# Designed miniproteins, single chains, continued (5), part 2

Each design is a single chain, and the fold is of that chain. pLDDT is the mean over its residues in the fold that is shown.

## One batch from the design tools (miniprotein)

Design m16039
Fold by ESMFold2-Fast:
Structure m16039 (fold): chain A 67 residues (1-67)
Amino acid sequence: MIDAANEVAKTAVDSGAPARDATQIANAVLNGDYKKAYELIEKLKKAGKISEEAAKKIKKIIDEAKK
């Protein structure tokens, strides 16, 4: 089974996100709180902690997990 939360956390950290922020996004995904996960990703992008491309990639992982 694809563990989307682990993939999200790894992708966020690999993209320059702090481990704490990556963990919060992964926990939101694990809880099915996709709205919270998207809000946290947008916040990281606006803060310059991850690139626009990284934010798009992480969102795509969540979108595929929702199917």
Scores: mean pLDDT 80

Design m16041
Fold by ESMFold2-Fast:
Structure m16041 (fold): chain A 65 residues (1-65)
Amino acid sequence: MIEALEQLVDYLEKQGREDTAKLLREIIEAIKKGDFENAEKIVERLSKIDPELAEQVKKLIEKYK
């Protein structure tokens, strides 16, 4: 899961989507700390700029739980 999210960050950075990549890095950091409540709040912020990506990330987090 974490590795898949980190690969997605690299993909987004290559696409020039720095704001989206930054939020995804914050989500990864929250998950690594076990702070799923904060991770879900960051996913909500991500959904305002990329709702499709936010939905994919939310599904990955739910599978990890």
Scores: mean pLDDT 80

Design m16042
Fold by ESMFold2-Fast:
Structure m16042 (fold): chain A 112 residues (1-112)
Amino acid sequence: APQTVVESMKVEEKADGDGTVRTIEIVSRRGALTVRTRIVTKEDANGVIQSIRLEAEVFEGDRLQARVRAELRQRPGGFELVSLEVEVAPDASAEARATAEALEASIRALAA
């Protein structure tokens, strides 16, 4: 099976009240698939992550095959999954579908 290769990663940080908002943008490739992931975290003044917003888009060539969007919030006992949206093109490849399913499973695993 083809290995996942990270082709680019961009990190931006900005002040937001007493905390920090960090945006991580990753482009990765696996075989014919390109995955563009955007992760936005909000940290408090102590560096504790309060929220995570995630968007991942799965492409084959220039065609969007799937999109996964999620929001998680810090609660006592861990992260709560506030929202999860998964969109898969009707003509998506088995590999694109499997990638979207793996992304969904990974996001759900972050929620305690």
Scores: mean pLDDT 86

Design m16043
Fold by ESMFold2-Fast:
Structure m16043 (fold): chain A 93 residues (1-93)
Amino acid sequence: MEKAKELEKRIEENPNDAEAYAELGEEYAKLEKYEEALKYYQKALELDPNYAKAYRYLGELYESLDRLDEAKTLYKKALELDPDYEEAKENLK
């Protein structure tokens, strides 16, 4: 996980970097390490509760777990925070 190591360094330099936590969660989710991904997404939202991208990533995680109603709620939350978020619009069905 080359990108994950870069994101870990960003967090060491700035432990309040919500974006780095969310991106690190996405890297773990790609490896199907959903518990680690969830922990990083939760940390990102703890640091920035209005971070639309983290809600979208969390929605994709719940979709991977076949929890489609929770995923849809999270995508709607991402769009509520950022109405122009095209990726979150595409996730809604």
Scores: mean pLDDT 81

Design m16044
Fold by ESMFold2-Fast:
Structure m16044 (fold): chain A 97 residues (1-97)
Amino acid sequence: MIKDSGDWLKLAEAARAAGAAAVPVVLYGDISDEEKEKALEQIPKLIELAKAEKRPIVIVTTDSEKALELKEEIEKKAAEAGVPITVTNGTPGDPGA
């Protein structure tokens, strides 16, 4: 389940405050069209934050179609802005595979 689009910036801010080297983005579950549109609106702000802080973006995603579409859009915008990106395919709570 995707968190509110505002939670993406909050998660990125918390990671930065904790001294993390990367800006995290999490994409889970079945994403509605409205949630996807809100997420797409937040992508430029995520890219600006990563660029301003000179940090890569790390995407944790599922294999759902809308999560993959959001991932591709983030990758595209990051590439346009010269921001490095890493994609991790993982489910929440299953780090042992």
Scores: mean pLDDT 69

Design m16045
Fold by ESMFold2-Fast:
Structure m16045 (fold): chain A 57 residues (1-57)
Amino acid sequence: MEKEKELIELAREYALKYGEEIAREVGLRYGLEKLKLSREKAEKAVEEGIKRAKEEK
């Protein structure tokens, strides 16, 4: 999976299981530290994942 798609899916799953706040914290850190994304790309992917989680509730 492409890095941005991986982060979107991670943030979506965490938002569904643990809520938006934890999804933002964990997703942003994962994107920056493990995936080595820029902050802008990591934030965009995390917010997209959270948005998808909201649409599934």
Scores: mean pLDDT 81

Design m16046
Fold by ESMFold2-Fast:
Structure m16046 (fold): chain A 70 residues (1-70)
Amino acid sequence: MEEALKGDPEYVEPLIEKLFDPDPQVRVDAAIGLAYIGDERAIEPLEKALTDPDPQVRFVARAALEAIRK
């Protein structure tokens, strides 16, 4: 199926877990990955990342939400 390579749960679940990693660099990477996949399940975790103390994490989380929600 043409959608099978997008929103794969094997990639979404580990990325959501990384979004809660103590390392801000890992959280930035996770937010970018979730934005690329575009899975709506990432919306709630990304909304929480908007309150992250790291400004880079907040920036990529906002961009990811805009990409997913459109």
Scores: mean pLDDT 75

Design m16047
Fold by ESMFold2-Fast:
Structure m16047 (fold): chain A 64 residues (1-64)
Amino acid sequence: HMTKEEYRERAVLAVREMARALGFTPEEMDELIARAKEIVDEATSQEEFDERFGALLDEARARA
């Protein structure tokens, strides 16, 4: 069972790794990290988190 803090840490790490792979700027990476943290804080279920976080990652890949 993961805590909100553990979800936030893993989400931030995943975003950082993806942003580096896609060649995003530090500013773009910071924007994505902020949005990922917001999703973790607002999500009331694992399913909601997975849907919203997946959409964020899809949007980032489309922008690259």
Scores: mean pLDDT 82

Design m16048
Fold by ESMFold2-Fast:
Structure m16048 (fold): chain A 68 residues (1-68)
Amino acid sequence: TAKAIGHILRGLADMMEGNYEEAIKDFEAAIKIDPKNALAYRLLAEVYEQLGDTEKAEIWRKKAEEAK
C-alpha cells in the first residue's frame, strides 16, 4: 500500500500542475500495485473528466464502485 500511496501522491501533484497525462500514468501504476484502491480509480475518472473524456471517466467511476 505504501508504494501505491506514493504513486497517488505523485499523480495528485501532476494534476495540480496540469500534467494530466503524467497523472494518468501515476494512478494507473497505483491500480497495478493495488487493484482494490477505490481512490485511484476515482482520481483516474476525475482526470478524464478534466480532459473532456466523459466515456473513460464513466468507466473508471464504475470500477471505483466495484473496488470498494
Scores: mean pLDDT 83

Design m16050
Fold by ESMFold2-Fast:
Structure m16050 (fold): chain A 55 residues (1-55)
Amino acid sequence: VSPELVARVRALLASWGVTRLLPVGDLTPVYEAIARALGVSLAAARAALEAVLAA
């Protein structure tokens, strides 16, 4: 996952008002929303969000 994609996901979550960790349940709707908003694959959106949460 590129640092640019990780930065874009961070900015997107901030623009949605998400300032803390996402729900611990099924994150599929969040991955789909990120993929749709940024025009990336679900796999890329998932990897970028996992990188954001791990950092």
Scores: mean pLDDT 73

Design m16051
Fold by ESMFold2-Fast:
Order: sequence, then C-alpha cells, then structure tokens
Structure m16051 (fold): chain A 55 residues (1-55)
Amino acid sequence: SEEERERRIDLVYEMVEQAKKLGLTREEIIDLLAETFGVSKEEAERLVQEAEKRR
C-alpha cells in the first residue's frame, strides 16, 4: 500500500542518515537496505533516491 511505502521510505531515510554517521559507503548502505527489506539492490537504490528527494 501507499502508506506502507511511505513508512518504508521514512525508515530508509533514518537508516541512511545513521549509516552515513557510522562511515558506511553508499554501496554498503544499499546492501544493508536490500538485506533488511528483502529487496533487490536495484530496488534498494530506488528507495534511497526516493528518501533523498523528500529531504
């Protein structure tokens, strides 16, 4: 649903910001998100892009 996607994007934003503070690379962040949400690396990249566009 759209509500679930919005919630996921908010979580992705928080995870990305925290991972950046820990010094993770973009590739490591994408891998972490793909594993966490059970999605492809390509979908994880799209989620990061959507989260970045909101902020």
Scores: mean pLDDT 79

Design m16052
Fold by ESMFold2-Fast:
Structure m16052 (fold): chain A 64 residues (1-64)
Amino acid sequence: MDERIRELAREVAAELEKKTGRKPSAVEVLEALLERGVSEEEANEAAQLYALEMAEEIKRKAEE
């Protein structure tokens, strides 16, 4: 379990949301991580985890 990668994804997503006023896409999170010098493997994993969390949040809200 890589809590560090999850935390990194959340931090970058929060920064992008503050900058744009909207929740970023997984691609935007991936690109931001790569710009920070995060490895392609870790950036891709973080973006995938973020995409899964966003999909679950959207699904949960749509069912309400």
Scores: mean pLDDT 77

Design m16053
Fold by ESMFold2-Fast:
Structure m16053 (fold): chain A 115 residues (1-115)
Amino acid sequence: SEEAEKAFDELYDRHLAELKAQLDKEMNKIIEEGKKRGLTDEEIFDRLVAAASRLLRQHAPRLKAEIDELAEKYGLTDEQRDEWFKRAAIRLAKEALEKVYEKVGKPIPKFSNDF
């Protein structure tokens, strides 16, 4: 339903804002410490990718739990619930990867909307 999709978008936006704040803080620290230690741009990039992957994995259980609760509230099927989680997870992963490229000044890869 339109109301269910709006509630999903609001949940997604909150998780995105939290993830972006955590990514910004962690990535800035990695860049600062990496430069002080004389790490190469490639070594810093690898550490940023690792941090993004870790934060996504840490967010996944809470994202799933909150999607499960919202799906129950709106009477969604298991298939619809799985699609909501998949949609949110893919979008968050893309945003995290884009943030990595932005932080190192590399061109952001063009992600197909079609997957």
Scores: mean pLDDT 86

Design m16054
Fold by ESMFold2-Fast:
Structure m16054 (fold): chain A 59 residues (1-59)
Amino acid sequence: SAVENLRRLSDEQKRTAAKILGVSPGQLTEALRRARSARELAKILGVDESLVRTLGQVG
């Protein structure tokens, strides 16, 4: 899943993903602990679900 792929990213890749999403690395890490789906992650972060899915495909 996109969320599982994002959880597997290195700390550097997670910083890059957070910057693309417009959130802090800490916010992304916290949201990844809670989210079970790309939709839930997008809702927690207040970002577009399609962007979360796209980042999950390249990680």
Scores: mean pLDDT 82

Design m16055
Fold by ESMFold2-Fast:
Structure m16055 (fold): chain A 87 residues (1-87)
Amino acid sequence: AVEALERALELLRKAREAAREGNLEEAIRLVEEAKRVLEEHVPPELAAPLLRTLEGAIEAIKISQTAGLAGLKEAEEAVEEEIERLR
C-alpha cells in the first residue's frame, strides 16, 4: 500500500509542475494515472476518500490553472497524510 501511495504522490507532484507550466491537459493525465495506481494497488477503504480528492483536483484543473493548483496541493496533502498514518 505505501509503495502505491508514494507512486501516486510522485505523479501528483508531476501534475502540479505541469499545471504550473500551464499544461493543464498533461496535469489531468497525470492525476488520472495516479487514480489508476490507487484503484489497482490500494485497498478500497483507503483508496475511496483519496480518489474523491483526486477527482476534485481534475474538476478544479478543468476550471482554471489557479483552481487546479489549489486542488492538486490538497490531493498531495491527503496522500502524504495517508503515507504517514501507515508508518
Scores: mean pLDDT 86

Design m16056
Fold by ESMFold2-Fast:
Structure m16056 (fold): chain A 74 residues (1-74)
Amino acid sequence: REEVLRAALELSRLLDPQVTADVIRTINQGLEEGLSLEEIKARVRELLEKHGVTDPEAIAVADRLAELAYEYYK
């Protein structure tokens, strides 16, 4: 829980606030729909590409956020 919030805060320092919000929303929607971790990560990656995010650090933090959220949802 706290680790998820920490990762979200870290992502917010690397990305525009709207993109960060869209990433969090995409993860939450995927969890509610019962998607696999890999499907959630794929949707997050597609969202980042749509917003022109190419920073490897931002991509890695977004992947980590998805992993932590998935772990705590179970």
Scores: mean pLDDT 82

Design m16057
Fold by ESMFold2-Fast:
Parts: structure tokens; sequence; C-alpha cells
Structure m16057 (fold): chain A 56 residues (1-56)
């Protein structure tokens, strides 16, 4: 659910996977989809940080 909300926020901002990779600051395969990038960000930075992101 959190991953889906973060994903929706990124799509609302118009970020594509290549841009979102840098924006989220995650180390992922070059062609990783947004869903993968969001899950890696949650694992790396924690749910609280990403909850704050979607609340802004």
Amino acid sequence: SLADRVLAKLRELGLRPEDARGFLGVDAPRDAPLETLVRLAIERFGEETLLRFIES
C-alpha cells in the first residue's frame, strides 16, 4: 500500500524510471521499473521517510 502511494506520487510528478532512480537515490538496475525503485527506496530509507514524501 505504501509502495503504491509513493508510486502514484512519482507518476503525478511526471517522473519516469530513469529520473526516479536518481530522485530516490537508490542503487538499482538501469532499466528497473518504478515499482522496483519504490520498494528499494522503502528498504533503504524506511517507511517513515517515504510516508513523509507522500504527505508533502
Scores: mean pLDDT 75

Design m16058
Fold by ESMFold2-Fast:
Parts: sequence; C-alpha cells; structure tokens
Structure m16058 (fold): chain A 61 residues (1-61)
Amino acid sequence: MEEARKLLEQAKEAIERGDYERAVSLAKQAMELARKHGDEALVDEAERLLQYIADLLGRPL
C-alpha cells in the first residue's frame, strides 16, 4: 500500500501547485491501486480528495 499512499501525497502536492489535472490523475491511480489491495480506508480517502477537486473546479470528474 506504500505506492497508493505516495500517489495520494503526490496528488495533494499537485493541488498545492494548482495542477488539478495531475492531481485528479494521481488520485484516480491511488484509488484503483487501493481497491486492488482491499484498502477501503485509502479508497475512501482518494474518493474524498476527488470530490474536493470536483467541488473546487465546479464540475464532475
């Protein structure tokens, strides 16, 4: 699960830089990896991050 957590951290860094497209891509990758490994908590965290970005951009992802 280290890789999925690193992807989420990179997604958060992308948000801090205003690179929302990259943040969405990284968060989706983290979510898929977390689902494959059965990490429900990490899936939920990634989904919340994607929802935050969607709300920020005013559009669905």
Scores: mean pLDDT 81

Design m16059
Fold by ESMFold2-Fast:
Structure m16059 (fold): chain A 92 residues (1-92)
Amino acid sequence: MKEEIIKLTKEIMDKLDELAEQAADPAVRRRLLNIGIALSIVVTGYLAGLVSKEEAIKFIKWAKEEIQRLLGDAAKPVVELMEKLIKKIEES
């Protein structure tokens, strides 16, 4: 379970970095990178017992909605990975 959560988080961060490089708007790029950094902190905190499961899931749901708002259909691959991450955290 922990290994799958780490792997999914890495895959999400890699996709966010790719989308940030493709973003024409510097403000969108900065927001995507900031979401990636915050996701890493929240997931690491959850695995360390410093962030509750409820707080981690709430953050990921917010981040998913924000990415969808910024990118529309281009967000779909990242949104699907984030939904999978939520399920893995719920199961852990």
Scores: mean pLDDT 87

Design m16060
Fold by ESMFold2-Fast:
Structure m16060 (fold): chain A 73 residues (1-73)
Amino acid sequence: MKLTPTEFGVLNLLYKKGPMSAAEIAKELKLSQSTVSKTLKRLEEKGLVERDEKTGKYSITEKGKELLLKYIG
């Protein structure tokens, strides 16, 4: 599975800091909320992140962690 630099950045941030909203991710990565929301949707479709419907926050899945670690290590 291929990760774009933006997808990698989002996964790495969620891995290090835990659950975050699209707005929090956008602020941390200095990206637009639209770019982050589109990236999160792609990552969710790939099963690499999941959204808590009560909080609206995204977290990395086990599959996302496994893929991310292949890029880091």
Scores: mean pLDDT 82

Design m16061
Fold by ESMFold2-Fast:
Structure m16061 (fold): chain A 70 residues (1-70)
Amino acid sequence: SMEELKAQLLQAVADGDEATARELLEQLLDDPSLPTALRNVRGIAEKEGLEAAARVAAALLEELDRHRAA
């Protein structure tokens, strides 16, 4: 389901696994709630000192912005 894919993506982001997160992102590019979810994960990661997770979340937000600007 879309909810399961989103949960898997957010877990990959939390784990700092950019490769898996990017693969899952391709299936969720048009999900309207994803930018907010990624911003929330980035904020939590920054607060908790999870540098890899924060970086992955930021990278995916940049990719979404590029996709949605086209």
Scores: mean pLDDT 84

Design m16062
Fold by ESMFold2-Fast:
Structure m16062 (fold): chain A 56 residues (1-56)
Amino acid sequence: AAHDAATQARDDRAYEVLKRVNEAIKAGKPDEAIRILQEAGADLAGAQATVDTLVA
């Protein structure tokens, strides 16, 4: 079955956000990674938890 456009757009957006977050972490800028996640719709607590998981 065809992957629907809304699911594909959501997956593409999640991938780009995660890519930018990983680049910020590699650059030693976890505060920028948190900001990127918040711009994508995460709250501060969720953004912090995501960054903590990625750096662990």
Scores: mean pLDDT 73

Design m16064
Fold by ESMFold2-Fast:
Structure m16064 (fold): chain A 66 residues (1-66)
Amino acid sequence: MPASEEELREEIRRVALAAADQAEAAGLKLSEEDLARIERVIARTLEDRGLSNDEAVARLRAALAA
C-alpha cells in the first residue's frame, strides 16, 4: 500500500535534508543538481533496505566525493 511508500518518501526527504545541511556545514557548495543527486542516491540506497540511516548517509557522501 502507498502508506509505506509515503513513509519512505518522508524518510528520503529527511535524510536528504540532513545530508545537505551537513555538507553545507562542512563548506561544500551545493547546487540544485547536487540536491537532486542526493535525493536519488538516498532513494536508491533505501531500496536496498538492509542499510541503516548512517550507512545511507555514508554512501551518499562517498557518491558525492566520486
Scores: mean pLDDT 63

Design m16065
Fold by ESMFold2-Fast:
Structure m16065 (fold): chain A 66 residues (1-66)
Amino acid sequence: ADLSDAASAAAGAAAYARAGDGEKAEQYMVGTWASGKGDPEKAGEGGRYAYAGDGEKAAQYALEAA
């Protein structure tokens, strides 16, 4: 996947996390990791925060993963 794909996935994850949709945020975090262009550890941690309902931390980790 291209850098733009990873950046788009991270932006989507951050937007969903801030909106309170932890399930969608987690899906986009996994997409960032699967693209091979993001930080998989940051993406995994962000996904966990999103699922736990901490949208602010989830958004922070999503952007750092890209």
Scores: mean pLDDT 67

Design m16066
Fold by ESMFold2-Fast:
Structure m16066 (fold): chain A 55 residues (1-55)
Amino acid sequence: PRLPRVTASPEEAERAARESAEHFRERGEPYTEEDIEELARRAGRSMEATREASE
C-alpha cells in the first residue's frame, strides 16, 4: 500500500515508539504502560520538532 504523499507525523512516531518499547519490555526492560505512553508522547514531540526544523 503506497500513499501518494506520506508525511512524517507525530502519530506515526508514537506508534513506532510504542512498538519499540513493547519489544524491549519483552526482553526484560521494566516499562510500564505509563512509561510507554510517555515514550510515545516524547517521540511525537520529537517528530514534530524535527518536521518544524526541516521546514
Scores: mean pLDDT 68

Design m16067
Fold by ESMFold2-Fast:
Structure m16067 (fold): chain A 66 residues (1-66)
Amino acid sequence: NAAEQAAEQAYLGAKGLGWSDEEAQNIRDLARAMAEGDDEKVAEYRKKLRELGVKYTGVRSAPAAA
């Protein structure tokens, strides 16, 4: 179950960086979509993470006015 394994790894990594459960869950879903090659889901989860102001480096930023 490579997609679930990638998702779990990403979730634990995000939690280890101090991200919230909501942020970590979105990273988990993104990692699963990436492992499955689902470009549509990857785009949706990346958009959701931008709305949360989360960067992959574990640093939150909200450069957009909204």
Scores: mean pLDDT 70

Design m16069
Fold by ESMFold2-Fast:
Structure m16069 (fold): chain A 66 residues (1-66)
Amino acid sequence: SLKRYREFIERLLSLAPTNEQRAQVLRSLADALSGGKDFDGNEMTEEQKKLAKELRKKAEELEKQL
């Protein structure tokens, strides 16, 4: 579920002590989702593509604040 995955991301971000580390986490997750396959090796869904784009945008916003 993308909802559970989003909750997992929020937990990871809460554990990152700096915006730089948060941006790195978001980029790594976005890159993994953008690899053309999901966590089970299946083709990316539209929802996964949208999430990857959102994560990349959040990383860029955090990087601008560094």
Scores: mean pLDDT 73

Design m16071
Fold by ESMFold2-Fast:
Structure m16071 (fold): chain A 58 residues (1-58)
Amino acid sequence: MSLLDLAREAVRAEEVDPDEAERLRRELRERIKRDTGMSDDMAERAVDTLLTHVRDRA
């Protein structure tokens, strides 16, 4: 599954299952850290940016 697919699932879950949305957000952060070698702080910012873009597109 691509990072974009995972981000779309996280955004979709935000309104219906907050626990699932949080879990998907954590998976996305871990995957970004793994793929890029970013620090926790940088990966968190990358997740926020990606989720914001996905929400904007709906």
Scores: mean pLDDT 79

Design m16073
Fold by ESMFold2-Fast:
Order: sequence, then C-alpha cells, then structure tokens
Structure m16073 (fold): chain A 84 residues (1-84)
Amino acid sequence: SRKEAQEQALREVSELMRAMADVVDLYVQARIARKEDEEKGKKLEEEAERARREAEILKAELEGPELAERAREEREREERERRE
C-alpha cells in the first residue's frame, strides 16, 4: 500500500540522513582536533572519509542501480502477467 511504501521510504531516507549527519560531525571534529593535534585530526579525517564512502554507497543503493533494478523487475512482471 501507499502508506507502507511511504513508511519504508521514510526509514531509508532517515537512515541516509543520519549517516550524512555523522559524516558532517566527524569532519567538524577532525577540523577542531587538527588545531591541537595534527595526528588526531588526520585519524578523524580518515574516519570521516570512510563514513562518507559508506553514506555514498547507501545513497546509491537508495537512488541508483538497486532502484533501477527493482523498477526493471516490476516492468518485467507486468509484461509477463500481460502475456498470461
């Protein structure tokens, strides 16, 4: 149903938004840390870059090949039912 689809989309978008917020927080912490400890700042930057890559993958899954694949599967199902 539309409500179920909306709830699922809300959960997925919320997870992405939380991941993105964590990335921003890590970058901010890294920038602050670098002013006092260069090595600690670099370590936090590495954590931020790793978290950013994870968030980009999550976004790609939500908006990219997986969404396209699901749409393709739905189209094929409709075509199959049309032939039956």
Scores: mean pLDDT 75

Design m16074
Fold by ESMFold2-Fast:
Structure m16074 (fold): chain A 66 residues (1-66)
Amino acid sequence: SEELFIRLLAKEFGISEETARKALELAREGRYEEAAEILNKNAKEPLDPERAIAALRSAVAAIDAS
């Protein structure tokens, strides 16, 4: 479910579920760079943008396949 991926992203990047939800919504609109920027800005340490984008793409693909 979408909720499961929100929780997984929040845990993976050490961010709130609310922030993960906003990033996932942007990613579903194809706005992956903006979504990754929101994740990076809210994380306690800098994220690898390519890793963040890859995680968002995987989450979107899994949700769309369900």
Scores: mean pLDDT 79

Design m16075
Fold by ESMFold2-Fast:
Structure m16075 (fold): chain A 99 residues (1-99)
Amino acid sequence: MKYITTATVRVEGPNATVTFTLKSDGKVEVRVEAAEGARAAPPLTFDGKKGDTVSVRLDGPGTVTVKVEAENKKAEIDSVTVSGGARATIDYKEEKVEE
């Protein structure tokens, strides 16, 4: 059984850093989509460990999506923080996929 947790952070810029910390081991995919004229980072994929922290800087409005997949246990994100005084909305979604 596969557990997937996705956090979507929509940042209303300018100039924010989005930081997230893993609460569980799992495969991590980070996607950054900048709004028109803003900087975007390349996608990042890695095998994450509990306590791993990732920071993404946005030089304008944009969306940061973090997806964590785990086998036979819940995939969990411990925290998501946004700095720089920018307004942001954070949406969490959990999905369970049976094999």
Scores: mean pLDDT 73

Design m16076
Fold by ESMFold2-Fast:
Structure m16076 (fold): chain A 68 residues (1-68)
Amino acid sequence: SSMAQQEAEKIAEETERKATLAVIQGDYETAIKILEEAKKKLEELGAEELVKRVERGIQDLRAKLAAS
């Protein structure tokens, strides 16, 4: 795997952890911001599959926020 792929996977893992903590605290807006920032970094790295995974997370959180 390329160095960029390894960096992308690390970003995705750290982002998942941080977003999960924000969700546990009920802070969906912060969780969405964390995911959106990660999406930009992953797009720069060309990590297409990880971008799609983060986009699903953003959509899920936005749906929960809209339902409140």
Scores: mean pLDDT 86

